# Ledger of designs, part 44: designed miniproteins, single chains, continued (3)

Each design is a single chain, and the fold is of that chain. pLDDT is the mean over its residues in the fold that is shown.

## One batch from the design tools (miniprotein)

Design m9600
Fold by ESMFold2-Fast:
Structure m9600 (fold): chain A 65 residues (1-65)
Amino acid sequence: MDLSEGVGALSERERRVLDLIAQGKTDEEIARELGITPEEVQRLIDRIMEKLGLKSREEIRALYE
């Protein structure tokens, strides 16, 4: 799995969402930090997973382990 180039393909907002997920933040906490809705956070997570070839939110945290 080639994750290094995938992370570089994320937008600034998507990368921020990824960082907050890695810290164990909830969708509501991420939404508050970014000034968006939890529904928008869920859509950003879906796009991040698609760009990185990941199947779950837990795999995002694994990128930092």
Scores: mean pLDDT 74

Design m9601
Fold by ESMFold2-Fast:
Structure m9601 (fold): chain A 64 residues (1-64)
Amino acid sequence: MKFLIVYTPEAKEEAEKLYSMIKKKYPDAEVKLIEVESAEEALKLAREIHEKYPDIKVAVAYVR
């Protein structure tokens, strides 16, 4: 199972917490963290990955 966590710098702690929770629940999961500059870029990347690779679970972390 593959997971992608896209986050902004301000949400880095939230992204790391998500990584830890996913790895604890699914130890064999492939989890990648990607830092982007803005919430808009994070949401755009998440949509592109979801459309192109629907089997990849995407999570987005940003400060509102």
Scores: mean pLDDT 80

Design m9602
Fold by ESMFold2-Fast:
Structure m9602 (fold): chain A 106 residues (1-106)
Amino acid sequence: MEEELLKAVDEAIDYANRLAAEGKVDETRVFLERGSPEEGATVLARAYRDPETGKIVAEVVVDLFNQPELAERIAERLKERGFEVRLEASPGRYRVTGRKEVPAPP
């Protein structure tokens, strides 16, 4: 699973950057979805307009069940790609959110 998940994260990053560069806000794509409560994972990408700054943001969200070390690895991957990362942890659940501001298209 780790290899598939990291590949999905890389694909999600590329897609989020493309959406933001093209000004395609409010589009969301799921790159991986596994509904297991013990070892489930969801990877999605989108772009949106930040209501505070008016800038377009590329966003990747990864939800994980019971995999804290993998959540940290995903956070580092997003940081390597220039994203600001937020890691939210609750018992058995981890959310990694990467956000990157992109210049608005003309």
Scores: mean pLDDT 79

Design m9603
Fold by ESMFold2-Fast:
Structure m9603 (fold): chain A 91 residues (1-91)
Amino acid sequence: APSPLEALAAALRNLITHLRDMRARGVPEEEIRAVAQAFLRRLLARMEADPSVPEAVKARVRELLARVPGMSADELLEALEELLAFVEEVL
């Protein structure tokens, strides 16, 4: 089974791919943000329940989730890629 961080990295890659597809199809930015927020809330809830996930990773997801309502689709995708890079660095 993948580690919690490997599972998180895979989930983030899938989310980024999905949001890029939504944007390419002309989905409104508010709907893209809503999908990202719902996904990140579910991820954070699972991570909060798992003491093996580093607090630094949990903090990064909380910070991103708080920022999403004020972000464009481009800013959101960039922030998700930065989060993915951070998770992959700490693997």
Scores: mean pLDDT 86

Design m9604
Fold by ESMFold2-Fast:
Structure m9604 (fold): chain A 87 residues (1-87)
Amino acid sequence: ALTDEQADALEDILLQILLLKAAGHSVEEIRARAEALLARKVRELDWSEEQAAAMRAVVDTAIALIEAGHSLAEVAAAVRAQLRALQ
């Protein structure tokens, strides 16, 4: 299960991904920003390797759906489903 702190950190990363997509940034730019934010949160919150891997999987899912041309609503729905699976 995600802690409140992990959930907040992930929500911040996902919001930034969605905002960058809405602003017309490339998939490469979105991925680079998401990876930088995730690395910062892993360090700040002292996430275990297992916790970091689970969070990377959620971020990777969001980016893959963006690359496949899915809408912001579809990306948000898929991410919410994956977060529920991590409980």
Scores: mean pLDDT 78

Design m9605
Fold by ESMFold2-Fast:
Structure m9605 (fold): chain A 64 residues (1-64)
Amino acid sequence: MSRAEAAAILDALEAGTGKRLTPEARAYWVERLAATADPEARARLVNEIGTRLQEAPGDVVALE
């Protein structure tokens, strides 16, 4: 997928959880999602990011 598509997925996860990734974490996950060719692996990464955002104790989340 493109980096723009990956960024849009992260925007949706942030909006859905009410939490935000740090700029460093966001850049990391955009590159990782864009580099993931397997759709099933990408779906698992999206679910992992969403879960970590939802379970994080603060509103701004590093995830690294």
Scores: mean pLDDT 77

Design m9606
Fold by ESMFold2-Fast:
Structure m9606 (fold): chain A 76 residues (1-76)
Amino acid sequence: MLSVEQRIGLALRAIGHLEDARLALERGDLEAARRHLAEARELIEELRRAGDDELAERLEEQLRELERELEEAERA
């Protein structure tokens, strides 16, 4: 298992990428949004493997909402 410090680091990096993806979507930068969402997904999967299921689930819910917004923007 990862240390508590390492798990906190993964969570903070995932949150950062989700926030950057949201900002990218707001400015219409779909390429940046896709990149940040992909990085957030990888970090969330690492959190889940490390045993932080509750935190991973909450972050994954945010990820799913942003992915939905990206898909809608790409259809426009």
Scores: mean pLDDT 85

Design m9607
Fold by ESMFold2-Fast:
Structure m9607 (fold): chain A 58 residues (1-58)
Amino acid sequence: MEKEELEKKLEEYEKKKREMVRNPSISIPVEDLKEYWLNLYKLKRNEKLVKRLEELFK
């Protein structure tokens, strides 16, 4: 997955997390988040994206 795709996917997850507070029937697939995390780890140079992902988990 390219960096641009990772950023867009992170935006989707952040949006869904906010929607989950308002509508609990919406959930983020755990397997999908694992793949995203692994891709960020591989890039290593994406501290900004890593911080955003950490906020998503909080």
Scores: mean pLDDT 62

Design m9608
Fold by ESMFold2-Fast:
Structure m9608 (fold): chain A 55 residues (1-55)
Amino acid sequence: SEIQKLLEELGKLMVQAATLLEEHRKAGADPALLAQIKETAEQISEVIAKINELR
């Protein structure tokens, strides 16, 4: 159950990151979008770390 919740959160963050990367490509390297991509990547890393601790 806890692993399933973390995997669902990870999936949502990965979709968010993909959307931000696509928007960044269209905007021609917007620094604000880069900051959001960095924040999302850090959140993904945190969720992966939590999943690994539960395995």
Scores: mean pLDDT 82

Design m9609
Fold by ESMFold2-Fast:
Structure m9609 (fold): chain A 64 residues (1-64)
Amino acid sequence: MLLLATAVRDYEAKSPDELSLKKGDKLLIDTAKVTPEKAYAKSLETGEEGWVPTSALGSSGPVE
């Protein structure tokens, strides 16, 4: 299931498999790839995907 989330802070990717975020960015989260530390996300702003800190995300609800 995909979950819609909003970035609550800016984040700069530190590795090629991470995604850079700006506060207010909308993301689709892969709920099968969520840990307490990281979640795999696709940016709706850029179309890029990668790992992001779970602490940088606010929940907006499930996407149909």
Scores: mean pLDDT 75

Design m9610
Fold by ESMFold2-Fast:
Structure m9610 (fold): chain A 80 residues (1-80)
Amino acid sequence: MTPEQRRVLLEIEANAALLRIQAYVAKKAGDEETAKIYEEFANEYERLAERLRSGEITDVEEARKEIDKINKKYKEALKK
């Protein structure tokens, strides 16, 4: 794994952790629907991280396109 690939992987892992925190906050506030969406969002990021670790995705540009796809999907779902 190159330093560039490692940086992207760490960004993906950090974002997954932040999404888990958002899921926790929503769940504690009684917003079960929003909590579930954040959990699914975090799971998609964790799956992407695994694809980078396994070598399924080796191209940094491809990884960034996958991040963009996930973000578009779930940010639409999280609209108020």
Scores: mean pLDDT 85

Design m9611
Fold by ESMFold2-Fast:
Structure m9611 (fold): chain A 77 residues (1-77)
Amino acid sequence: MDESLIAILEKKGFPKAKSVEEAYDLAAKYLNLPGEINGKDPLQAAEVVRKLAEEGFYSEEQKKIVDKIYEQLKKLA
């Protein structure tokens, strides 16, 4: 079953995001991403998120959220 990014963040105890962009902002805070990544430049954000995941910056739990962010950001680019 493919859980939405909003549903994954709700399960982690974040408030329910009212939009996909708000979900990115919450996910960026959870993953300690730079502020410019949170919906302002989706193409660059997708590349940075992918690179950080490949370099092992994230835990196994965080990688699942990273994959969801990357897929959503690619759709907005």
Scores: mean pLDDT 61

Design m9612
Fold by ESMFold2-Fast:
Structure m9612 (fold): chain A 58 residues (1-58)
Amino acid sequence: SELQEKGVKLVEENKDLSPEEINALLAEELEEELAKLSAEEAQEVMDAVIAKANELVP
């Protein structure tokens, strides 16, 4: 949930970036933390962040 919040905040703070740029930013900021989680927890974080990124249509 803390990692989900971090990912969602990154998307919200950078909502003017393209989806490709958001994905690159998320990979940089979250990859190490996601590697520390179980597969299920990592997927929950990614699903939440991707859902938020998909809202980035001006």
Scores: mean pLDDT 71

Design m9613
Fold by ESMFold2-Fast:
Structure m9613 (fold): chain A 57 residues (1-57)
Amino acid sequence: MKEKLEELRASMTEEQREVVEYTATKLRLIGLEINEELGLLTEEERKELEELKKKLE
């Protein structure tokens, strides 16, 4: 069991990076969705919104 914890610690950097990236992506998605609802979304931001939705699916 300790060996699995050490493996988790060794992989923590990768897992942490994925969590941080996912969180940042999700926050960006929320911001874009709010702008879309308010009609403030640019065409470039709309494309970004669609891409992020596919990535987070």
Scores: mean pLDDT 73

Design m9614
Fold by ESMFold2-Fast:
Structure m9614 (fold): chain A 78 residues (1-78)
Amino acid sequence: MEEVEELLARALEAARAGDDEAAAEAFRRAAELAADDEEARRAVARALAEMLILQAERTGEVDLEEVRAKVAEELAKL
């Protein structure tokens, strides 16, 4: 769990800095580690929502209400 949380923190930090490649890499590693842990998978889903919101605010490419709906749907499956 701690390792997943650390990777998710790095992903969000990279996303805030505009380093989308580093953000994607850290998120991918966190998701791989979280595959067998329900609690870690929930943390990954929440971090994904935060990253998408940050990217949407910077680029304007994403509908924030649609992102919220998708995150809620994924969390309901956990």
Scores: mean pLDDT 71

Design m9615
Fold by ESMFold2-Fast:
Structure m9615 (fold): chain A 89 residues (1-89)
Amino acid sequence: LKALTPEQVEREVADARAATDGLLAEIDKNAEKLESQGKVDEAEETRKLAERIRKLMDEAVENRDVIGAATAVLGAATTLVASQNILKK
């Protein structure tokens, strides 16, 4: 197992945050589209998942937690795919 320096941890977390922010922007757009289709409950659930992911990423940044940051990225990617599938039928 690889031990990261503090500088490497900060870079990995910053890169993960940037990736998560991009994914969350797309998730927010998908939530708006779900709402416009009358899928109000699905839109609300999608927004709640996005908020949870933002909190996980904020905690990972605050705690310099690379595993937490990676988990937030994976959660964002999974939520994006799920919201896309709901939009497609």
Scores: mean pLDDT 83

Design m9616
Fold by ESMFold2-Fast:
Structure m9616 (fold): chain A 83 residues (1-83)
Amino acid sequence: SELEEKIKKLKEEIEKLKKEIEELKKKLKELMEQLKNADPNDKKKILELIGEILRVIGEIFDKEAELKKLEEELKKLEEELKK
């Protein structure tokens, strides 16, 4: 069934995206620990870390929004398969 293949592909995309989000969350935690342990007089390093933290947060928000859209699409396709 074309619908079953589409559902399978979408599930694979969702799982890949979930893994990417978890890796970004891990990176965010590592960056926050680096910021916590940074020399308060090293303003350049602090600003670079803050910039990277903000960038990673933005990537997480974008990917979580994409994940929500894909999960909503999956639910619609699974409901269609039950009819």
Scores: mean pLDDT 88

Design m9617
Fold by ESMFold2-Fast:
Structure m9617 (fold): chain A 59 residues (1-59)
Amino acid sequence: SASLLETQRRGLELAEEALRNGDLTTARAGLHEIEELLKVQPDEEVERRLAELRERLAA
């Protein structure tokens, strides 16, 4: 079983891939899940990457 941090990082990778492929529904769902995980296990790197992906999604 992966740690919560590994789960967050994998989620970011999948969300990035979905965004690159234009799958906005999957990207939004993935980012929402990561936001929920960050509430229980904060991580500065994950938070920065999440913010970057949210900005790209909003553009």
Scores: mean pLDDT 82

Design m9618
Fold by ESMFold2-Fast:
Structure m9618 (fold): chain A 61 residues (1-61)
Amino acid sequence: DTVAELQAQVADIEAQLAKTREELNKARSEGDEDKVKELEGKIAWLERQLAAYRAALASAQ
């Protein structure tokens, strides 16, 4: 079921984004510049993936 699979992937990426943003806020408060850079890159990648899966889900519905 393509729709169910896409919905599951969207939900997973949204959960990962929420957790990664929480980790980014912590890294920023601790002054961990290397961790901040890593997490900012991860968020940018996750947001691109989320947009792609949301577009696919909209087309599949």
Scores: mean pLDDT 85

Design m9619
Fold by ESMFold2-Fast:
Structure m9619 (fold): chain A 74 residues (1-74)
Amino acid sequence: SIEKSVARFKERSPHLSDEEIKKLFEDIAQGLLDMIRAVEKIIEKNGGSEEDFKELEKAREKLEENLKKALEYI
């Protein structure tokens, strides 16, 4: 679960403030969003299907949902 993952991260990172942990999670999520965008551009260049773009959008939505939940548990 996201809650257990956040709790474990906080336990392993007692030297980090909640604000520093939030920023780290946001920075990681931004890196993953940048990767999704890079994949989208590759698919666009290679004539990807509507289904390919729908799968990328689902991945983006799931990442944003997971980030929101993680930030709530910090």
Scores: mean pLDDT 84

Design m9620
Fold by ESMFold2-Fast:
Structure m9620 (fold): chain A 55 residues (1-55)
Amino acid sequence: SHMEKEMEKLVDEFVEAVERGDYAAAQKIVREAVEKFSDEELEEFFARLEKRLAE
């Protein structure tokens, strides 16, 4: 779906920003997610971030 593609994009962009130490970009991505996603979609977004960043 359109929202699934948008979520995958924002998750990838957030992880890349964190990996390069660009926390300003990471914060902007979170703001976009909060504006675009429902509460349920935001829970999934943050769950995906935790999974991707857990090493």
Scores: mean pLDDT 84

Design m9621
Fold by ESMFold2-Fast:
Structure m9621 (fold): chain A 66 residues (1-66)
Amino acid sequence: AEEDLKKGQELLRAGKPDEAVEYFKKAIEKDPNNARAYGGLAVAYERAGKIDEASKWLKKAGELTL
């Protein structure tokens, strides 16, 4: 879970947002309450040009922040 989150962040820094999406999805599958993974997924979708998806996941990340 934590490893997938870190790999997603690494891929975003490397300019590979489509690959980052897959790792953030894996992080969410392992821990559905991981707000950072939802935030990372939103950023990855935004960088991939999928703005509607980015908006959806950013809202989800906000709902999980306690």
Scores: mean pLDDT 78

Design m9622
Fold by ESMFold2-Fast:
Structure m9622 (fold): chain A 61 residues (1-61)
Amino acid sequence: DLQARFDAAVALAAEAGKAAAEGDLETAISLLRQARDVAADLPGFTALLDAEIARLEAERA
């Protein structure tokens, strides 16, 4: 179910955004990786998630 996967990935990305806003970059990265796994069949969305994960990893490094 493509729509259910998209909705689940969007929800995980939203929770990651909340964690990042609170300064919890480790939780944010973990949630984005979960969203990436759920959305593995959605190439456009996975590219956006990969970019966001890389940005947060650079921010904490």
Scores: mean pLDDT 81

Design m9623
Fold by ESMFold2-Fast:
Structure m9623 (fold): chain A 90 residues (1-90)
Amino acid sequence: ARERALRLVGEAVEHLEEAVRALREGNREEAIRHYREAVDAALEALPLLPPEVAERVRELVNRAGEAIVAGDAEAAEEAVERLRRLREEL
């Protein structure tokens, strides 16, 4: 269970990194597509994580989404870096 959660959070991070890159390149449509892929991976991970960790993952993924919709690549990148660090603690 833990190993699967770690992989799924890792997939969410990878998709969010792709979303930030697309956003920096001005491709909002591709950024949103990658964000949706990240959400799918995160949703699969949530029931496999301790409740407090699941809440933090959900908050960071939501924060990244809000930043992507707003066109704020810096805020999106910050949320992704926090999620990446959280994954390292799992």
Scores: mean pLDDT 88

Design m9624
Fold by ESMFold2-Fast:
Structure m9624 (fold): chain A 73 residues (1-73)
Amino acid sequence: EKVKKAEALLKRAEALEQAADNFYKMSQYYRDLAKKNPENADYYNKMADYYEQLGKQARDSAAKHKAEAEKLL
């Protein structure tokens, strides 16, 4: 059933969007640590960049799942 497959893809996309939000929050957390700890700012900014990249990848994956679901409907 196409509808059931589309619903599964949309639920997966929702989980990926939630993961992306968590990664972006972690990125912001490390940006704030960089401001409070200038001696370690390079390390914290590198960690922030890493989580920001994970967030973008999760968002991109969510968009692909949504597009697949739309093609089934």
Scores: mean pLDDT 87

Design m9625
Fold by ESMFold2-Fast:
Structure m9625 (fold): chain A 56 residues (1-56)
Amino acid sequence: SEAVVRQLLMREAGLSEEEAEEVVRLLKAGDYAAAGRKLGISVSNAKKLAELLESL
C-alpha cells in the first residue's frame, strides 16, 4: 500500500506529504537514482523501498 510507504517516508526521512508522494511515484517508475537523491540514500536502499512498496 502506497499510503504506508508515504507515511514511513514522512516519519523516518522527514519528507513533506508532497515529497513523499513524489518519491513513491519515482519508485513505482523504477527511477531509483532520482528517489535515492531525494532521500539521501543509495540506489540499493531505494530498490529495497520499492520492494517494500510492492509487498505492502
Scores: mean pLDDT 79

Design m9626
Fold by ESMFold2-Fast:
Structure m9626 (fold): chain A 83 residues (1-83)
Amino acid sequence: AAAAERARRAYEILKTGSPEEKKQALIDLARLLLEGAGATIVSIEELSDDEFKITGRTADGSEITVTVNVKEGEIDVTGAPAG
């Protein structure tokens, strides 16, 4: 329930928000993707003013990396939980 509400909020911000709000919404969506995969967030790295790399680790020791591009409104997932 809470995760679905957070996703809806982020999606609405992506449609109507300022660039700063869109940045925060995309980061929150990336966090929700990692949490949905059962991952704990290990790091958030700023690659540029509009690109972020968020790394999560599952209980099984697998790593999932999510790259967020605020300018393009894109989220790319690299790495699989099951290897």
Scores: mean pLDDT 72

Design m9627
Fold by ESMFold2-Fast:
Structure m9627 (fold): chain A 65 residues (1-65)
Amino acid sequence: MKEKARKAAKELGLSEEEIDVAVAIIEDALEAGATKEQIIESAKEALKTASETEKKIAKAVIEGL
């Protein structure tokens, strides 16, 4: 899971710091008891309101799941 998110973020051109943010989002949500489906839904909402960098982070989260 984390490895898939890191790979997707790297392919999207994110920095190492932004890759860590994408991985942290997945980890925090799973620790909070969120399902993969709920995390994907939240990431899709971020795509509507986010900057280009935040959209790439959201895409990396979706692909990492």
Scores: mean pLDDT 77

Design m9628
Fold by ESMFold2-Fast:
Structure m9628 (fold): chain A 89 residues (1-89)
Amino acid sequence: TEEVIRQVRELFEEIKEAIKKGDLKKAILLAVALSILLIGEQRLSPEEVLEILNKLFEAIDLAEEGKVEEAIELIEKTEEELIRKLEEA
């Protein structure tokens, strides 16, 4: 679904921008919004959605520790894994 992939990419960009600006509350809300979108799409299992959400929260924790570069790297890796799964579905 081109529309879902576009929305996913937009949400990941917003999450990265929020993290770069130190707006961790916004990053959390965007990660939750992404999980709601993925649950609604029903292409991933609930367990796969939870795995993605846990990786995003791990990245947010890294950013809170001041490890912004590592946080962005984890987010980008998570985005690539998710897009691959959505394209294969």
Scores: mean pLDDT 85

Design m9630
Fold by ESMFold2-Fast:
Structure m9630 (fold): chain A 65 residues (1-65)
Amino acid sequence: SDEKLQLKGMELAKKLKEESIPAFAEVVRAALNKDLEKAREIAEKIKDEEAREAALELIEEAEAI
């Protein structure tokens, strides 16, 4: 559900550097819109390793829903 995905996104965001939050939020938005291809494209462009890993984890969760 969209609520589960939003909660997962908030949980993952708490572990990220503040400067990585805008890019991560774009991945969450794309995943909520069911645009998983766009979400992956944004995630792959994230240079911070922790933020990229969190984004990919969120996409995996979105694919399972």
Scores: mean pLDDT 82

Design m9631
Fold by ESMFold2-Fast:
Structure m9631 (fold): chain A 63 residues (1-63)
Amino acid sequence: EREEEVERLRREAIEAYAEAGLYYMMSSSMKLENPEEAEKYRERGEELRERGEELERRARELE
């Protein structure tokens, strides 16, 4: 059912955003000591944030 699909997509988006937040925090904590590693974590966070945005957009379109 459409409602179940929307809830699933929203849940997956929240999970992706939460994971992105963790990578952003890790990136920030390493910025001064390991800027190269910090940048890699930031890029991973961006990928997960974009995934969350895509999932949220799809959920919104189904409503």
Scores: mean pLDDT 83

Design m9632
Fold by ESMFold2-Fast:
Structure m9632 (fold): chain A 72 residues (1-72)
Amino acid sequence: MEALVTVLTPREKAEEVAETLRRAEGTKEVRVLDHGDRAVVVGTFSSVEAAEKAAEEASRLPGVEKVDVTTE
């Protein structure tokens, strides 16, 4: 089951968040999207377990405002 990790962050932190998601186990794709004064970083993961671990790592980064895990 594929899962998405969505991270809301200041634009200046978007690349750090994207790198964190890219190095996570089970990562398939990472995208950075403009969201007004913020950025949304979306990672696609091969499993819910991989997504949850990546979300935990992202949530520990300074400046991250919200982290969500969505299953299909």
Scores: mean pLDDT 81

Design m9633
Fold by ESMFold2-Fast:
Structure m9633 (fold): chain A 65 residues (1-65)
Amino acid sequence: SQEEAARRLAELLGISFESAMNLIKLGEKRGLSPEEILERARELLERLGDGGKAADVLGVRLLTA
């Protein structure tokens, strides 16, 4: 569900549930599954070392995908 994915994303990136829910909704608009969104978030977190920055980059990518 969107709520379950948003909870996992919020915990992973250290962001609010509301911010995570917005990212999940954006990803679904782009045809991405919750699992794909979470995988992209994990990859960004690993590369950037900061959950907030990973969330910002993910948001930009989902808006332009």
Scores: mean pLDDT 84

Design m9634
Fold by ESMFold2-Fast:
Parts: sequence; structure tokens; C-alpha cells
Structure m9634 (fold): chain A 66 residues (1-66)
Amino acid sequence: GDLASLLLAGAVALAGEGREEEAIRLIEQAKKMGASPEELKNAAKAMERLGARKAAEHAYELAKET
């Protein structure tokens, strides 16, 4: 829902700042709040483009579980 989308946007921003551990925590919370596999995958692609490899890989992994 809307909250999950907001959390993923925050995660991408944190990942872009090099704050990958904090980004990963927001990704996990977004999944708990109902983030779809598509939303998680889109966030992962954005993080990958920013060079945030660890956060991107975590988001891809969670997308497969949803």
C-alpha cells in the first residue's frame, strides 16, 4: 500500500547516501507493510543503478519470497 511505497522510497534514498544497513531495514519493513514483489524489484533496480549493491540484492531476495 501507500506506506510500503513510502518506505521503499526512503530505502532508495538511504541507499543512495551509502546508508545500506538502514535501507535494508526499511525494505524489510516495507515487505511487512505489504510491498508487492514488483515494488520490491523496482526499488532493487533503483538501488542497483545507484551502486548500492547490498541493499539491491536484499530487495531482490525479498521480492522472491513475497
Scores: mean pLDDT 84

Design m9635
Fold by ESMFold2-Fast:
Structure m9635 (fold): chain A 100 residues (1-100)
Amino acid sequence: SEVEEEVKKYYKERGVEVPESLSKEEKIKLLEQRLVSLEVTKKLLEAEKENLEPLVKRMKLPEEEKKKLLEEEKKELEEQIKELEEEIKKIEELIEELKK
């Protein structure tokens, strides 16, 4: 099916070969396990972002350097969180389509 080809493509792009013998239920279970992993990673990055400002404030650096570091690190974390949110959404859509 088109959805099963999308699941294969998703894992292939991440260096994982999905066996042809894998059942629909087993494919759903793998995607659900991946979702949990991504959600945990997102929570860790969100916690890192929340702790960034107090961490930078404690550094013995000029105020201009602190501001630049904070802006650069915050932007990097926000991009990583956004990429994880997009991957989470894609996996949720694949699970919903497989459950039909």
Scores: mean pLDDT 84

Design m9636
Fold by ESMFold2-Fast:
Structure m9636 (fold): chain A 89 residues (1-89)
Amino acid sequence: GKKEAEELLKRAEEKVDKAEELLAKGKEASKEEAEEAARAAEEAVRLALEALKVAETKELILRAIGLALRGIGLQVEAELLAGVKPKGA
């Protein structure tokens, strides 16, 4: 339903924001900060995909897809900064 999709999308956005904030330091980020950003991005992808399953409007569907793609990109960036091979990209 709409309310369930909106709540999942809000949680996904919060995780994207956290990952972006941690990665804002770029190469100056610690390995621990990069690993935390990777975890936040991975959770954002999961939440966005759950929102996509219950999204019934074009707006909610596009928002869920956009957040999932953004989360995937952030996860790859974070895993590379942590010095690990990207997974789930």
Scores: mean pLDDT 82

Design m9637
Fold by ESMFold2-Fast:
Structure m9637 (fold): chain A 108 residues (1-108)
Amino acid sequence: KSELTLFWDIHTKELERLYREHGEVIAAALAALSPEQRAELAKIHFDTFKKVFKAKSPEEALAILDEHRKKVAEILRKGGVPEETVEAFTKAFKEHAERFVKRLEAAR
C-alpha cells in the first residue's frame, strides 16, 4: 500500500540474504574498525538510504550505491582491514546493490 513499506520490505529481505551469504566477511571487516569509524559508516549508510529512496532511475540508484561502496572501502582500508577482505566486502555489497535495485524496479 505504501511505497515506503515496499522499499523497507525489499531492503530488509535483501539485507537478510547479504548477511546469510557474506556474514563472516562483514563481521571481519567491522571488527577491525574503531567505534568512531563504525559511527561514520552508520552516517554514510543513512545518507545513502535517503538518496536511493529519492533516486529517479535505476542508473541513479546504482551510481549512489557505487559512491557509497567507494566511501566504505576507504574507511575499511583506513581501519587496517586486509585488502582481500575489503575486496570481498565490496564485491558482496555490489551484488547486493544490483539485486536490491533490480527488485525495486520489478516491484513498480
Scores: mean pLDDT 80

